Designed miniproteins, single chains, continued (5). Designs and how they scored, part 90

Each design is a single chain, and the fold is of that chain. pLDDT is the mean over its residues in the fold that is shown.

## One batch from the design tools (miniprotein)

Design m19117
Fold by ESMFold2-Fast:
Structure m19117 (fold): chain A 56 residues (1-56)
Amino acid sequence: MPAAPELSPETARVAGAIAGTLRDIGRLLDEALAHRRKTGEFLEIPPVEPREVPPA
């Protein structure tokens, strides 16, 4: 049973946003590495900026 009594709702939201951003970065890196691995070329990875609230 995971217990996190000290985590506020705000902290949980921030942690979720960070996890989401890290997952997005990981996916982008995986794609770039997969491309490099298949072609043997060095693919330039575009700069990854923290994503703000996406527009509807």
Scores: mean pLDDT 66

Design m19118
Fold by ESMFold2-Fast:
Structure m19118 (fold): chain A 99 residues (1-99)
Amino acid sequence: RPTEEERRRTRERIDAYFEEKLAHYAKQDPEKAEELKRVYEGLRAADFLSDVLDELIKRGELEKAQEVAEAFRNFDTEKLAEIVGPEVAEAVRIIREAD
């Protein structure tokens, strides 16, 4: 498992990559820009959910971590919106539709 520092550096690099690519494609190929934005939003949501779960586990809040994981597994976007926010719930919906 990578360290928290290594994970942070990887996230920063991924964020920079997508920001540059989205800016590039926004005027050149808007369809590809929309596709990349969906992929990026899904990746950000998955990473955010992982961080939320890790923090809950670290704090010993195992019951709440299990509740969040169960809501994600069931694609319960309403419950996810209440726990982790509407942006994460929307991105989870996008990930599900991409399957």
Scores: mean pLDDT 72

Design m19119
Fold by ESMFold2-Fast:
Structure m19119 (fold): chain A 62 residues (1-62)
Amino acid sequence: MREGVPGGNPKKGMSVEEMRAIADKTIEAVRARRPELTDEQVAAIRKAVDDGLAALEAREAA
């Protein structure tokens, strides 16, 4: 049944903007599942994700 919601399992071909949105939600989910994480640890995870996304953007732009 088609519900019109744009929420399928993300595939390798998705855009960087979509990857960034999914990464943000994933970090929120990780933080929620592991409340023992400090702000410093969460910041390190965000930085690693941002670095990875920046590398993907550079690869596509180059």
Scores: mean pLDDT 69

Design m19120
Fold by ESMFold2-Fast:
Formats: sequence, structure tokens, C-alpha cells
Structure m19120 (fold): chain A 81 residues (1-81)
Amino acid sequence: SEKEKEELDKRAVEVIEKDRPALIEYLKSLPPEKAVELAEKAAEHARGLSEFLESNGLPKAAEAARELAEELRKLAEEIRK
């Protein structure tokens, strides 16, 4: 069970990291108003995902989701300028 959780944690990190560049690129391709709105919503979802993953014993995936949330928040700030 511990080993299964470690493998799931590692796989969840891989999924988050794989999709991250495509999401950021997509957001940057949108009109600024839409990019900010969607990036802020995506950041909230990533934050919720981080909490869910941490509560389920997937700390590395939780950290990856938290980092994604911060990147999305910063992206929204930069586009809003």
C-alpha cells in the first residue's frame, strides 16, 4: 500500500508536469481579459487539487499542483499589467 501510494504520487507529478507547459502556452494565446480570468480560475483549481492530494498522502503531487497554482497566479498578474 505504501509502495502503491509512492508510485501514484510519482505518476501524478508526471501528469501535472506534462500538461503544465501546454496549459501555460494556451493561456498566453488567449486575449488578455480571457487569459487573466481563466488563469485565476485554473490557479484556484490547482490550489484545491494540491489540498486534495496532500490530504490523500501524495505530498510530491501536492507540491507540483501548488507550484502550478503559483505559476498561474503570477501569469495572471503579468498579463494584467
Scores: mean pLDDT 87

Design m19121
Fold by ESMFold2-Fast:
Structure m19121 (fold): chain A 56 residues (1-56)
Amino acid sequence: SEAEELGREIGRELALKGWTPNQAALAAYERAKKQFNEKDAQLAAMSAVRAALEYR
């Protein structure tokens, strides 16, 4: 989904800058909730965690 793609992109970008998965999740959630419903914002946060762990 678009929300999951957004989360992956944010997670990757922030992990490369040295941010933790938790920080990436919060950042993705805050951005996603401006565009998506609550469920999709949570999906973006989860995707950001997965991406951040992958790129650490």
Scores: mean pLDDT 84

Design m19122
Fold by ESMFold2-Fast:
Structure m19122 (fold): chain A 74 residues (1-74)
Amino acid sequence: SSLVTTLTQQVQSASPSISSSLKQRIVSLLPVLDHLDTETQVALTLQLIGAIEDDTEESFEEFLKDLENYKDLV
């Protein structure tokens, strides 16, 4: 989807201080967003935007943990 494509680009463009392995794991799971109900998709999208704004390894790790709750959908 265009949402997944846009978010993938944003994650890949995040600060070099964020580990490449963490970015790659998040990018591999982003397609799960296309399989979620609207409210969950919005909540996770806002969480990722918050992580990008915070630009910390911790924020991205928290996002990945929440995203992994839905990993069986990809």
Scores: mean pLDDT 83

Design m19123
Fold by ESMFold2-Fast:
Structure m19123 (fold): chain A 119 residues (1-119)
Amino acid sequence: MEEARRRALEAVDRGIELVDKAIQLANETLKTGGKYKDELIKALEEARDAFVEAMGYASDAGLDEVTQLLAEAVDLLNEAIEEVRKATPEDFKEVAQRVIEALNKAREMLEKARELLES
């Protein structure tokens, strides 16, 4: 495996771990009415940063398909971050549901990127 490709894979694996944590925190906000809002924002930002790093490595390796998938995942994470930041106590349930949907979609894109990096 090439160095850049290997680093992209490591960053994607870390990002998936962070997305899974964000999904857990989003589910907890549904139960608590926003108690974990700041932790959720932090987890989403850390996941976004990991995918931005992975995009850099994938681009360096000339992996256009992987780079595109990671860019789409970053866009979904940025939308989720904005939604959580704008959330009020009365709309947390709806926001958390939309965030979970976005995170599940991002996770599917990341699994596909991971498979391409391993091939």
Scores: mean pLDDT 81

Design m19124
Fold by ESMFold2-Fast:
Structure m19124 (fold): chain A 66 residues (1-66)
Amino acid sequence: SEFDEALAALEADPRNLHAVATLVRLLLEDPSLLETVPARWRPFLRAAVDWARSGDLLAALPPPPA
């Protein structure tokens, strides 16, 4: 699925802004998808969704996990 492909891309490159944008868009449409995300990525993606909701996504994204 688009969600799985974007998540795989993010795991390969934590700085892949396109993957982050795709995941954030899908999570805004269906928040329950966050429960399917590996636990290590959940805090980062929650923060990214909050950034998108604030309208400040273009200024800065939250730092990815190490």
Scores: mean pLDDT 74

Design m19125
Fold by ESMFold2-Fast:
Structure m19125 (fold): chain A 53 residues (1-53)
Amino acid sequence: SEEKRKEFLKRFEDALKNKDLEAIQELVTEYIENFGDDEEFRKELEKLVEKYL
């Protein structure tokens, strides 16, 4: 759902900002399990990674 995607993006961005490698790893696993076939969502995650690299 759209709400779950927005919540996930916020958690992912927060983990990247804090450089919380444990949280990032958990979120990547959650992404693969729940959103791994969504290419548009993957591109949004890639933008966040590029922003906070």
Scores: mean pLDDT 80

Design m19126
Fold by ESMFold2-Fast:
Structure m19126 (fold): chain A 60 residues (1-60)
Amino acid sequence: SMKERKARFLFISARNSKELGDALLAKGDAEGSEKLRQMGKQNYELGERNLEKAKKLREE
């Protein structure tokens, strides 16, 4: 179903966003860049929201 495909997409996107968030946070800390740290936090939060949405879709 389209709902199942959307859930799978959101799970993959959540994982990718969290990985990107962690990488940006680490780079921001290494370079002393507040902008990179903020981008990292935003990507991590996006990943958490997408994971929550994916779980709800699979619960029907």
Scores: mean pLDDT 85

Design m19127
Fold by ESMFold2-Fast:
Structure m19127 (fold): chain A 90 residues (1-90)
Amino acid sequence: DAFAKQLALLRELGLDDLAAQLAEAYANVDWARLAELLLEARVILRAETVTQEEIDHARAIAPEIAAEAAANVADVLDQLPEAAQAAVKA
């Protein structure tokens, strides 16, 4: 339940509004799986020049909901304090 962990982390940090938006998106469509793939692609891109074109293509297929959700999760995780990041890793 990677997505559930991210939601719990956001709520614990007081980012309830963002967590609520992500929870609604998750319940609405299967975007969570797509968001995970986009996040994985971003990590690989940083490590081994994975195709930026694939990320752009995935965003084009399910652009606004999936890309926004994935970007919000990734941005929050990247900017969170070490303690919060460790909670997600657990």
Scores: mean pLDDT 51

Design m19128
Fold by ESMFold2-Fast:
Structure m19128 (fold): chain A 87 residues (1-87)
Amino acid sequence: MEEAREAARRAEEAGAAGDGRRAAEAAAEAATAGARSGDPEAARIAAEGARAAARGAATAGGPGTAVAAAGVAAAGAEAEARLAEAR
C-alpha cells in the first residue's frame, strides 16, 4: 500500500513538473508498485497516478517513445486495478 501511494505521488508530481521523460518513468513505476501490492485500493491509487503522469508526459511534449511508454504503463495499471476489484 505505502509503495503504491508513494509511487502515485511521484507520478503526479512528475506529470505536473512538465518533464515528459520523468513523467513516463514515474508512470511505469506507479504501475509496477500497484501490480506488486496485491491490494485493490493500492492498485487503483497507482492507476490514477500513472494516468496523471501519462497526461503530463503528453502535455510536456516529451519524446514520442516516452509518451507512448507512459500510456502503456497507465493502461497496464488500469488493467491491474480492474482485476484487483474483480477479486
Scores: mean pLDDT 73

Design m19129
Fold by ESMFold2-Fast:
Structure m19129 (fold): chain A 79 residues (1-79)
Amino acid sequence: SNNIANEIVKEVAEARRKGASRDEMLELFKQLASKHLSEETAEKITENIRKVADKFPDNETFILLYAGIEVKNALKEES
């Protein structure tokens, strides 16, 4: 579970480093999460991350940390 969450965060962080927008980042996150979670859960956590990003747009490290926690928790609930 931790490995999946870490891989998703790493891929998303790499996309941002390569110039992906916040919206492209969130779409990529949803696509990667939906490989391991139900579509409803992937949509829910993506929306939660969007809300955090809207409140703290300059804190990329916090947004990515929050995204990892949301995936890790969702994987435990669906296991």
Scores: mean pLDDT 84

Design m19130
Fold by ESMFold2-Fast:
Structure m19130 (fold): chain A 82 residues (1-82)
Amino acid sequence: MPKTKEEMFEEAKKLFEQGNYEEALKLLQKVLSDPEISNASVLTDYFGLPIDDKELQDFYDEVVSLTEEVKKKLEEQGIKVD
């Protein structure tokens, strides 16, 4: 069975721990670009639309949280984030 989202998220966490923020960001962006996660992203961004799938919301929140930390680390190092 495909474990692309969870596998990429775990790899991103390992890259973050290693200080490879650019590679971690790329993997996190791939996770967020998945159709299932992309749909959750739109609903979460609006904060006014409840999703019945707490598991997807929790996973999305963790991915977003790590993405923000990675972006912050890149900005602290003076690296461009587009």
Scores: mean pLDDT 67

Design m19131
Fold by ESMFold2-Fast:
Structure m19131 (fold): chain A 60 residues (1-60)
Amino acid sequence: MEAIEALAKEIVGEENFGGVTQLSDTVYEVSIRDGSKAYALVTALKEAFPDKEFLPKIVP
């Protein structure tokens, strides 16, 4: 969990990071405030954690 949050903050920036929620053993929801970075975020997370799935969620 902490490693996922650290990488997500690095890719989107701390102010654009909304949090990480574990939906199952392999699926995580990553909340971000900038949807233009969603693809780069998911790509980076899948490269770092290939056995997991990441769903970007746009939040205010």
Scores: mean pLDDT 81

Design m19132
Fold by ESMFold2-Fast:
Structure m19132 (fold): chain A 87 residues (1-87)
Amino acid sequence: MDSYIDYKLDQARDEIRALEKALEEAKKNGMDPETIADIQRALDEARQRLKELEAIKNGDYETLAEKYRAEGKDSKAEFYENVLKQK
């Protein structure tokens, strides 16, 4: 279990690093505003994933499952419920 969460955390951190570099290069090279905005959105999504994974590592996945179920995001709720069952 811990290795799986650590693997996902490492993936999220690597993704964030790659997107931060891409964003810096895009700004320096004067890339289209749409391209810069797209990279920034991807970076924001990666940061949100990291926060969720950190909450799972801290054992807050019951709260996350309940939150997503209340929001009608059943697939996300089921994901955290499955993490609970895997223990």
Scores: mean pLDDT 76

Design m19133
Fold by ESMFold2-Fast:
Structure m19133 (fold): chain A 80 residues (1-80)
Amino acid sequence: SMEDVRAQLLSYLQRLMDEIVDELDRLKASEDVRSEVFLRFGQLGGEALRRVDAGEPLETVKRWVRERVEELKREAEERI
C-alpha cells in the first residue's frame, strides 16, 4: 500500500538523519552549519515523500535521497 511505502521511506529518512547527526558531531559542526543541514535535509525529505506519492519506486527515491545526503555531508565538511 502507499501507506506502507511512506512508512518505509520515513524509517529510511530517520536512519539517514541519525547518520547526519553522527557526522556533524564528529566534525564538531557549529550551530549555524547544523541548522542549515537540518533545514536542507527536511526539504529533501519533503521532496522524497512527494515523489513516492507521485508513484516513483521506493528504491529509486531512496537512491536519490542517499545521493543528495552524501552531497550534503561533503558540503558540511567543506564549511568546517
Scores: mean pLDDT 88

Design m19134
Fold by ESMFold2-Fast:
Structure m19134 (fold): chain A 64 residues (1-64)
Amino acid sequence: LEHLERTARELARMLTEEANAGDAAAKARLEHILGRPVPFPATEEDLEEAERKLIEWLREQARK
């Protein structure tokens, strides 16, 4: 679980940084994770929500 949380938070942070830098693919991926349109630059609240959603998704994958 510790490894999953660390990985999810790092991925969310990298994705948010790329989206804020203007990467269209990163923007689309972040909006898909959040399930809503995001006014860029993404906020710290958007990052925290993306971290939570990625952690939940990784936990679901681990249920296999």
Scores: mean pLDDT 78

Design m19135
Fold by ESMFold2-Fast:
Structure m19135 (fold): chain A 110 residues (1-110)
Amino acid sequence: SSRERMIKTIEGLLKEGKLTEENAKYLKEKLEAGEHPAALAFVTEVASLVPEITKESMDLLYELAVGLAKNQDDPEKIAKLIEETLERLKKIGAPKELIELLEKLLEEIK
């Protein structure tokens, strides 16, 4: 199942030192709550690239990923959602690596 594969992915990343125990726990709890699987896949990938990511930043990324999925055919709305998420992440003092990752994503869709 998609849930079982995601759990194995999270556990594999944790074993490889690419996720913290705290971030792995957060992602597993969201899966158990029945949250959007594609959005959680996105957050899991970003967390594996930015180990210093916080739960607050992961919540914002989850909201972004859900918004992106709902607006797939609207590039202008996608760009606006990423820009709004960047401003929110900067306000909470998110890691520089996370800011740079989203700025790169924004440039690829402009």
Scores: mean pLDDT 84

Design m19136
Fold by ESMFold2-Fast:
Structure m19136 (fold): chain A 63 residues (1-63)
Amino acid sequence: ALQQNAVNAACAALKEFGDDCSALCALSEYFPSLKAQLHEIVKQARAKLAAGQCPAQSVAAYA
């Protein structure tokens, strides 16, 4: 689903950039339809990253 792909992309962005602002910027380019949900998506990605549940893919895989 689009939202799950955005969460996975946020996981990749957080792993690559290490900060929420850079992740939000990348996600706004790839998922403009989800703009209102981006903060919640990044929050969910933070929880997944802390639990070790993020996929091994790069941000580019979700573009």
Scores: mean pLDDT 75

Design m19137
Fold by ESMFold2-Fast:
Structure m19137 (fold): chain A 61 residues (1-61)
Amino acid sequence: SEELQKKIQENIEKYLPESLELAETEEQKELLRKMAEAMKKAKSVDEAQELGAKAVEEVLD
């Protein structure tokens, strides 16, 4: 599962900077950072999606 963890990390490193550049507010940037941090802790792609979605819900409450 190390290869999967590496792929998740690489996708976050590539996707997060681009998303942060497109974000217009500090709240949007904070949401993206929290999503990325939650997804990095995931042990599978499915768990990464679940943790990312949960982080978004916590920020938007």
Scores: mean pLDDT 70

Design m19138
Fold by ESMFold2-Fast:
Parts: C-alpha cells; sequence; structure tokens
Structure m19138 (fold): chain A 88 residues (1-88)
C-alpha cells in the first residue's frame, strides 16, 4: 500500500538522520534528532492530520537539515579518500 511505502521511507530516513546525528556536535545533532523524531511519530500513527503536522514542523528546518546531511556526506567522502590513500 502507499501508506506502508511512505511509512517505510520515513523510518529509513529517520534511521539515516539518527546515524548522521552521531557525527555532528551540538545544535546540528539535535536538529537531525528532532527531524528523526517527527518522522518516527508520523510513521507510528499515519493519518492525514499527523502527516500535515509533520510537513508543517519539517518545512522550517528542512533546508538546514539537508545542509547538515550534506556536511556529513562530505566528511564521510573525505574519510573514505584518506582511508583509500592509506591503503594504497
Amino acid sequence: SEAERERQIGLEMARELREAAKEVKGGKGELLLKAAEILEEVARNMTPETVKRAEEELEPIEEEVLEILEEVRLKRADAAELAAFAAG
């Protein structure tokens, strides 16, 4: 079902956000955890009202969350490059 697919996607995103939060400090980590909690809450009780509320809560922080995720991905890429250099 569509709702089940959306639930699974939300839970996978929440898991990625929680893992990324371990790699950042302070308010950035807290913001990623907040986004993960919003996604986990809507996944537990997926109704039109809870989905709309989650969208409204995520909208003001979405851009910053995406910027933090990009920062984490770049740090992971740099670490992988250093590891490849050390292995060569």
Scores: mean pLDDT 80

Design m19139
Fold by ESMFold2-Fast:
Structure m19139 (fold): chain A 80 residues (1-80)
Amino acid sequence: RTLPELTPEQRAVWERLSGEWQARKRALAAAHKDDPEAFAAGYRAVSDETVRRLEAEGLTEVADFWRWAADQEVADILAQ
């Protein structure tokens, strides 16, 4: 599954939110490297916020992709 085609305006929103999410994910991983449950919970919260912001910007298909990707990542975090 891949990111849907975006207008220039939608791409700018996606790039900004994606960058913010990546930075927060890295910070959470560093803070909770020995606590996968805490990392997963924090990651879920950040991903839910990102999905909500994408939906508010009218990027429903991007939000759906993000929700799917976040579920996969949470499963991976908890499996390690």
Scores: mean pLDDT 77

Design m19140
Fold by ESMFold2-Fast:
Structure m19140 (fold): chain A 81 residues (1-81)
Amino acid sequence: SVEEKIQELKELAEKLGLPDEVISALINTFKEIAKNMSQEDLDEAFETLKRELERIARDLAKATSPEQREVLVKRYLDSLR
């Protein structure tokens, strides 16, 4: 179900140490797109989002300063708009 996918994405994002702002924005975006998608499209989007979360976590882990990390977070949030 969509609810199960949302819960799994939230748990993965929390495990990866993503900021609450990013987790909330991502969940809200997934809920919105889910309203207009077929089950097959949702399954594909879900797998794509999991891969993107891993990539974002890797990029944030490479940040050498809190300032650099904040810039990366803001860029990611802007990309979800």
Scores: mean pLDDT 78

Design m19141
Fold by ESMFold2-Fast:
Structure m19141 (fold): chain A 100 residues (1-100)
Amino acid sequence: MIVEAEIIARKNGLVEVRLKNASKETILKVAQLLEEMGAEILSLGISDKEGVIRAKFDPSMTAQEAADAAIKALEKLGEILERKVESDENTTRAYLKIKV
């Protein structure tokens, strides 16, 4: 199955991970992998084949460092087919396609 992930990382370790074409089991696995990378899960929203995970890493982390940690968590989910990362002064956004 191909999962589409969007990561939005901001200052103070805040990360939002949006998942499309993901089962409930896959969304829960992503939350677990984020916790293994040192995140606290703030909220978890699951709908039909879509999920939104809000997580907090160390508040000393930059947006880029928090995005990099979230990307490493998602790399453990499966094979990365596509990766795009863009940063501005306040946010890092990443887009991944993952074969699970």
Scores: mean pLDDT 87

Design m19142
Fold by ESMFold2-Fast:
Structure m19142 (fold): chain A 91 residues (1-91)
Amino acid sequence: SLEKMKEEIEKEMENLYKEALEKGPSDELRQQLEDLEKEAEELKKILDDGKRQAIAQNNLSPELEALEEIVKIMEEGAKKLKEILEKQEKE
């Protein structure tokens, strides 16, 4: 489930980068960037809460590691998309 989610997110990010590079900035892409940043923040909160609980229980879950990787992909993806959109707007 989490591994499949990671693959889907990576594919979605690649598609967003390609669209931004080919078509330039749009309100739709800016909205998708905002949604992505918000989703990454929410997932990071869940991750941080899960890590605190796991430490308190002395039980580290592999699922938390997968979630951490997903959060990193989303954060890096949002940053890259933002950089692409900002560069296109300056041209």
Scores: mean pLDDT 77

Design m19143
Fold by ESMFold2-Fast:
Structure m19143 (fold): chain A 106 residues (1-106)
Amino acid sequence: PLYQAARMIQDPDVRRQVQVLVDQASRYAGEASRYARQGDTKKAIYYLDQVLRLVREMFDLALKSGDTEAAGTLMSTYGQILQAKKYAEQGDTKKAAKIAEEIRKG
């Protein structure tokens, strides 16, 4: 989802900026999944919050460049990360880890 959203961006300079944010978000999603699998809900939530911040930055960039389809994909991904955070807050670390892994894979 995140790599696909970056590829939808028409402006090559904006696409490059979003790609850097995707690479960082993917790394943080991997950390969130790893900590969720270990039962460390506090660290899992911390890394999910980092992913949410980066996806919001990507969304703002996509909107400013007029890439409404990319922005839509990013908004959908943001909702999935919020769901993973809710699962982690409820102690459902298995569901949180699964969603974080799917975000990491792109």
Scores: mean pLDDT 89

Design m19144
Fold by ESMFold2-Fast:
Structure m19144 (fold): chain A 119 residues (1-119)
Amino acid sequence: APLLMPATEENILRLAEAYLISAGLEDRVESYLAALREFLARSDEETREKLLRALLGLASEEEIKEVIERAVESGLEDLVNFLYDWIRLISDKVLSEEVKKELLELLEELAKKAGIKLR
């Protein structure tokens, strides 16, 4: 299905901020959005579209896995922690428990291999 909004930095950051606030993670907004801005500045349009689709619950499991892999490869610890919190605390209405478990196991494995500290 077509996206309801374009995959711009502004749209992705506004959506991420709204999710963090709704999850009671206001204290993490500044650090997570700074890491997201840096990642988006380094990303092509396809990567931005995949990330937006993931946040909207429109992405396949394979597209979400690709976003996780690219986030870990970026070395941006706060971005990886944003995705960790999004999967764990925010995604309940868009991801099944089985998919959520598989994505968390992948993210935890890749973060350990990359030396990224999960909070």
Scores: mean pLDDT 82

Design m19145
Fold by ESMFold2-Fast:
Structure m19145 (fold): chain A 89 residues (1-89)
Amino acid sequence: DYFAEVLRKVVRLVSELLDQGKSREEIIAEVRAFLKSLGLPEEVIDRVVEILDGVLDGTSNGANAVTAFALLMIGDEELRRLLEEAREK
């Protein structure tokens, strides 16, 4: 399950960066770099970053941010479609 694998990896990264006290800008930059390292298309990266940025803007609690990010990514139909398209190419 490629979708679940990518989600697990990026959620883990965000959790680690929040535990390290990284800023929103630093977290977004590291998530972009990580997703690029996986060979994901820019459209997938932009969608993940959009979801993440919204979560980090909406909450001051790191644990709540990680949970919200995971749930929003799981429920995002556009992200699922983009990841499925990337897997087929």
Scores: mean pLDDT 80

Design m19146
Fold by ESMFold2-Fast:
Structure m19146 (fold): chain A 86 residues (1-86)
Amino acid sequence: SIEEFIRRAEELARRGLERVRELLEEGKIKEAELEAEITLALLRIGLAVLKLDPSVTEEQLERMEEIIRRFEEEAERLFREARERL
């Protein structure tokens, strides 16, 4: 279902941020950047797939876009804070 797809996207974003945080805590900045880029690419592919489905509602698209926006904002915050600690 579309609801299940969105829920899995939320879980992907959450786990991606957890992995980014762990890598940054280990000082693995380049690996953290790659993890964030991969997660973001997968989330954006997910949004593109949803946009092709005629059964998807505007509210569901907005929820997916919000998941992506929150991921980008939180990842940027984590990288900024990590750079300030180095």
Scores: mean pLDDT 89

Design m19147
Fold by ESMFold2-Fast:
Structure m19147 (fold): chain A 122 residues (1-122)
Amino acid sequence: MEELIKTLLYGDDVERAEAIARYLAEKFGLDPSKVVPLVVELVLTERGEGGELSEDVKKILLNELTKESPKEVIAAAIAYYTWRKVTGGYVLPEFEEKLREIDPEGVEFADELVKKVEEAKK
């Protein structure tokens, strides 16, 4: 946990994205190697450094995820939500509401991590 918080305070955008994606994937019992690349693609796209978008990343950005979406893609969306909160980015209310409807427990893990980062900034 301490190393994760340090990365989220002092790491670059990609290092933060990878750390969040790995942490949440492990919390959800998923393979991080299936979640991390999706979150990195989202972050690079946000920075204008992305290439051609995968269909899964497009669905996340268009807010088209459902409860039937692959667990790895839902985890990537929650990790992206967490990354935006940690970096002070704007999160669309509709995006947050949809994630809470799809995976309320996953969003609670994300919110707890965001709270720990905010407390560490004091």
Scores: mean pLDDT 83

Design m19148
Fold by ESMFold2-Fast:
Order: C-alpha cells, then sequence, then structure tokens
Structure m19148 (fold): chain A 95 residues (1-95)
C-alpha cells in the first residue's frame, strides 16, 4: 500500500542517517577511545552486512552514494576511513 511504502521509505532514510551518525561517533572516539571506536565500527560493519543481504539494489545504491559522499566530504581518521572503504566495497559487491 501507499502508506506501507511511505513508512518503509522513512525507516530506510532513518537507517542511513543512523549509520552515518555511528561513523561520526566512531571518528570522534578514534583518538581518545580507540577500543570504543573499534566496537562501533564492528557493529556498523555487521549492520552493513545485514543490509547487503536484505535491501534492494536501489536501496543499496542510495546507501553507497551516502557513504561515498561522507567519505569525500569528511576528514576521517585512518581507521574509520579504512572501515568505511571496506563497507562501500562490500555493498558494491552486493549491489
Amino acid sequence: SEREKAFQETIFGVRIISLLSDLDVADRAAETNPAVAAEILANAAADVRLLAETWTKEQLQALIDALERYLAETDLSPEVRAALEAMIALLRAAA
């Protein structure tokens, strides 16, 4: 239904924003609390693997575009950059 589609689109967008927020938190923690940053990145990687298996090609492409924009526009720590590049590569292989 149209209502179900609108609801799914809202959840889809919120999930992308939540992932980007987690990456930002990991980056902020990377220098002072590397163990916390690593845990956040591991959880984000697990979420990305689930999304790669469950989302449509169109949804995966939108996620890839958002992550590539974040990577291009943000001066990330080496650890967060490497994790993000690995996530993008996994999503590209699934799409």
Scores: mean pLDDT 83

Design m19149
Fold by ESMFold2-Fast:
Structure m19149 (fold): chain A 68 residues (1-68)
Amino acid sequence: SLLDEVIDGALFIAERRIKEGKLTDEDIQDVLDFAEEKLKSIPGVTDEQREEAIARLKARLEELKAKA
Protein backbone atom coordinates (compact mmCIF):
# COMPACT_ATOMS: atom_id res chain seq x y z
CA SER A 1 0.00 0.00 0.00
CA LEU A 2 1.05 3.65 -0.35
CA LEU A 3 0.99 3.91 3.45
CA ASP A 4 3.46 1.00 3.76
CA GLU A 5 5.64 2.55 1.01
CA VAL A 6 5.83 5.84 2.96
CA ILE A 7 6.84 4.01 6.16
CA ASP A 8 9.44 1.87 4.33
CA GLY A 9 10.86 5.01 2.66
CA ALA A 10 11.14 6.78 6.01
CA LEU A 11 12.96 3.79 7.53
CA PHE A 12 15.32 3.65 4.52
CA ILE A 13 16.24 7.32 5.09
CA ALA A 14 16.90 6.62 8.80
CA GLU A 15 19.14 3.61 7.98
CA ARG A 16 21.14 5.76 5.54
CA ARG A 17 21.62 8.44 8.24
CA ILE A 18 22.97 5.79 10.63
CA LYS A 19 25.42 4.46 8.00
CA GLU A 20 26.57 8.00 7.08
CA GLY A 21 27.00 9.10 10.71
CA LYS A 22 24.47 9.19 13.55
CA LEU A 23 20.66 9.19 13.78
CA THR A 24 19.91 12.26 15.96
CA ASP A 25 16.63 13.27 17.61
CA GLU A 26 16.42 16.03 14.97
CA ASP A 27 16.81 13.42 12.19
CA ILE A 28 14.01 11.34 13.75
CA GLN A 29 11.74 14.41 13.92
CA ASP A 30 12.54 15.33 10.27
CA VAL A 31 11.72 11.78 9.13
CA LEU A 32 8.46 11.78 11.14
CA ASP A 33 7.45 15.19 9.71
CA PHE A 34 8.19 13.96 6.17
CA ALA A 35 6.11 10.79 6.68
CA GLU A 36 3.20 12.74 8.24
CA GLU A 37 3.07 15.19 5.29
CA LYS A 38 3.15 12.28 2.80
CA LEU A 39 0.37 10.43 4.64
CA LYS A 40 -1.78 13.60 4.79
CA SER A 41 -1.49 13.88 0.99
CA ILE A 42 -2.81 10.32 0.35
CA PRO A 43 -6.58 10.25 -0.33
CA GLY A 44 -8.55 7.84 1.87
CA VAL A 45 -6.05 7.60 4.74
CA THR A 46 -8.00 8.28 7.96
CA ASP A 47 -6.68 10.28 10.92
CA GLU A 48 -6.60 7.04 12.97
CA GLN A 49 -4.58 5.18 10.30
CA ARG A 50 -2.12 8.09 10.02
CA GLU A 51 -1.70 8.39 13.83
CA GLU A 52 -1.14 4.62 14.17
CA ALA A 53 1.37 4.55 11.28
CA ILE A 54 3.32 7.53 12.70
CA ALA A 55 3.36 5.96 16.20
CA ARG A 56 4.71 2.68 14.78
CA LEU A 57 7.30 4.56 12.71
CA LYS A 58 8.44 6.54 15.78
CA ALA A 59 8.85 3.31 17.79
CA ARG A 60 10.90 1.73 14.97
CA LEU A 61 13.09 4.84 14.59
CA GLU A 62 13.76 4.93 18.36
CA GLU A 63 14.70 1.21 18.21
CA LEU A 64 17.12 1.89 15.31
CA LYS A 65 18.69 4.76 17.30
CA ALA A 66 19.08 2.55 20.40
CA LYS A 67 20.82 -0.19 18.35
CA ALA A 68 23.28 2.28 16.79
Scores: mean pLDDT 81

Design m19150
Fold by ESMFold2-Fast:
Structure m19150 (fold): chain A 87 residues (1-87)
Amino acid sequence: RAASMAAAARALADFDKRLEAARAENKAKLSADQTQQKQLLDLAYQFAVQQARARVLMLDPALRDQALADLQSMREQIQQQVQQILA
């Protein structure tokens, strides 16, 4: 009975060590995912700001065509950067 209890205590100690290793691995993975999400949010914010500025410029008919062309160009650039971040 005493030998059985010693074996159980050893198994629990080994389990705790494996659990700590798994937690450390999950923390490292979460950090990488958080960096990727921040990069995507920064790109979304930049596009939203430019879209708002283009809307203001579109109130002037003389600037509308140029503002639309600039938005299209920026959309394409952001699309390429998003693909690079997600790859």
Scores: mean pLDDT 73

Design m19151
Fold by ESMFold2-Fast:
Structure m19151 (fold): chain A 87 residues (1-87)
Amino acid sequence: SLEELVKELKKELMEKLNIKSVETEEEKEEARKGLYKLYEKKEYLLKNANEEENDQVFGGYVPEDASPEAQKEGKAFIELLKEIAET
């Protein structure tokens, strides 16, 4: 499920960034910076996340022509970004 993918991506992301917690404002800022660097490597996600004309972007929409795995990864990544931003 998307929720499971978000949890798995969050764990993998924290491991790659060597982040043990996101409790302090400094830790949250470092997590956001690390996410932004990984975000830049996913160009197809950037194009969709910044589409102001499509409300589905806020719901984690990704291109239908992307592979099923890429669509799941894209939605989970957008949800992860939202979760980190709100934490």
Scores: mean pLDDT 52

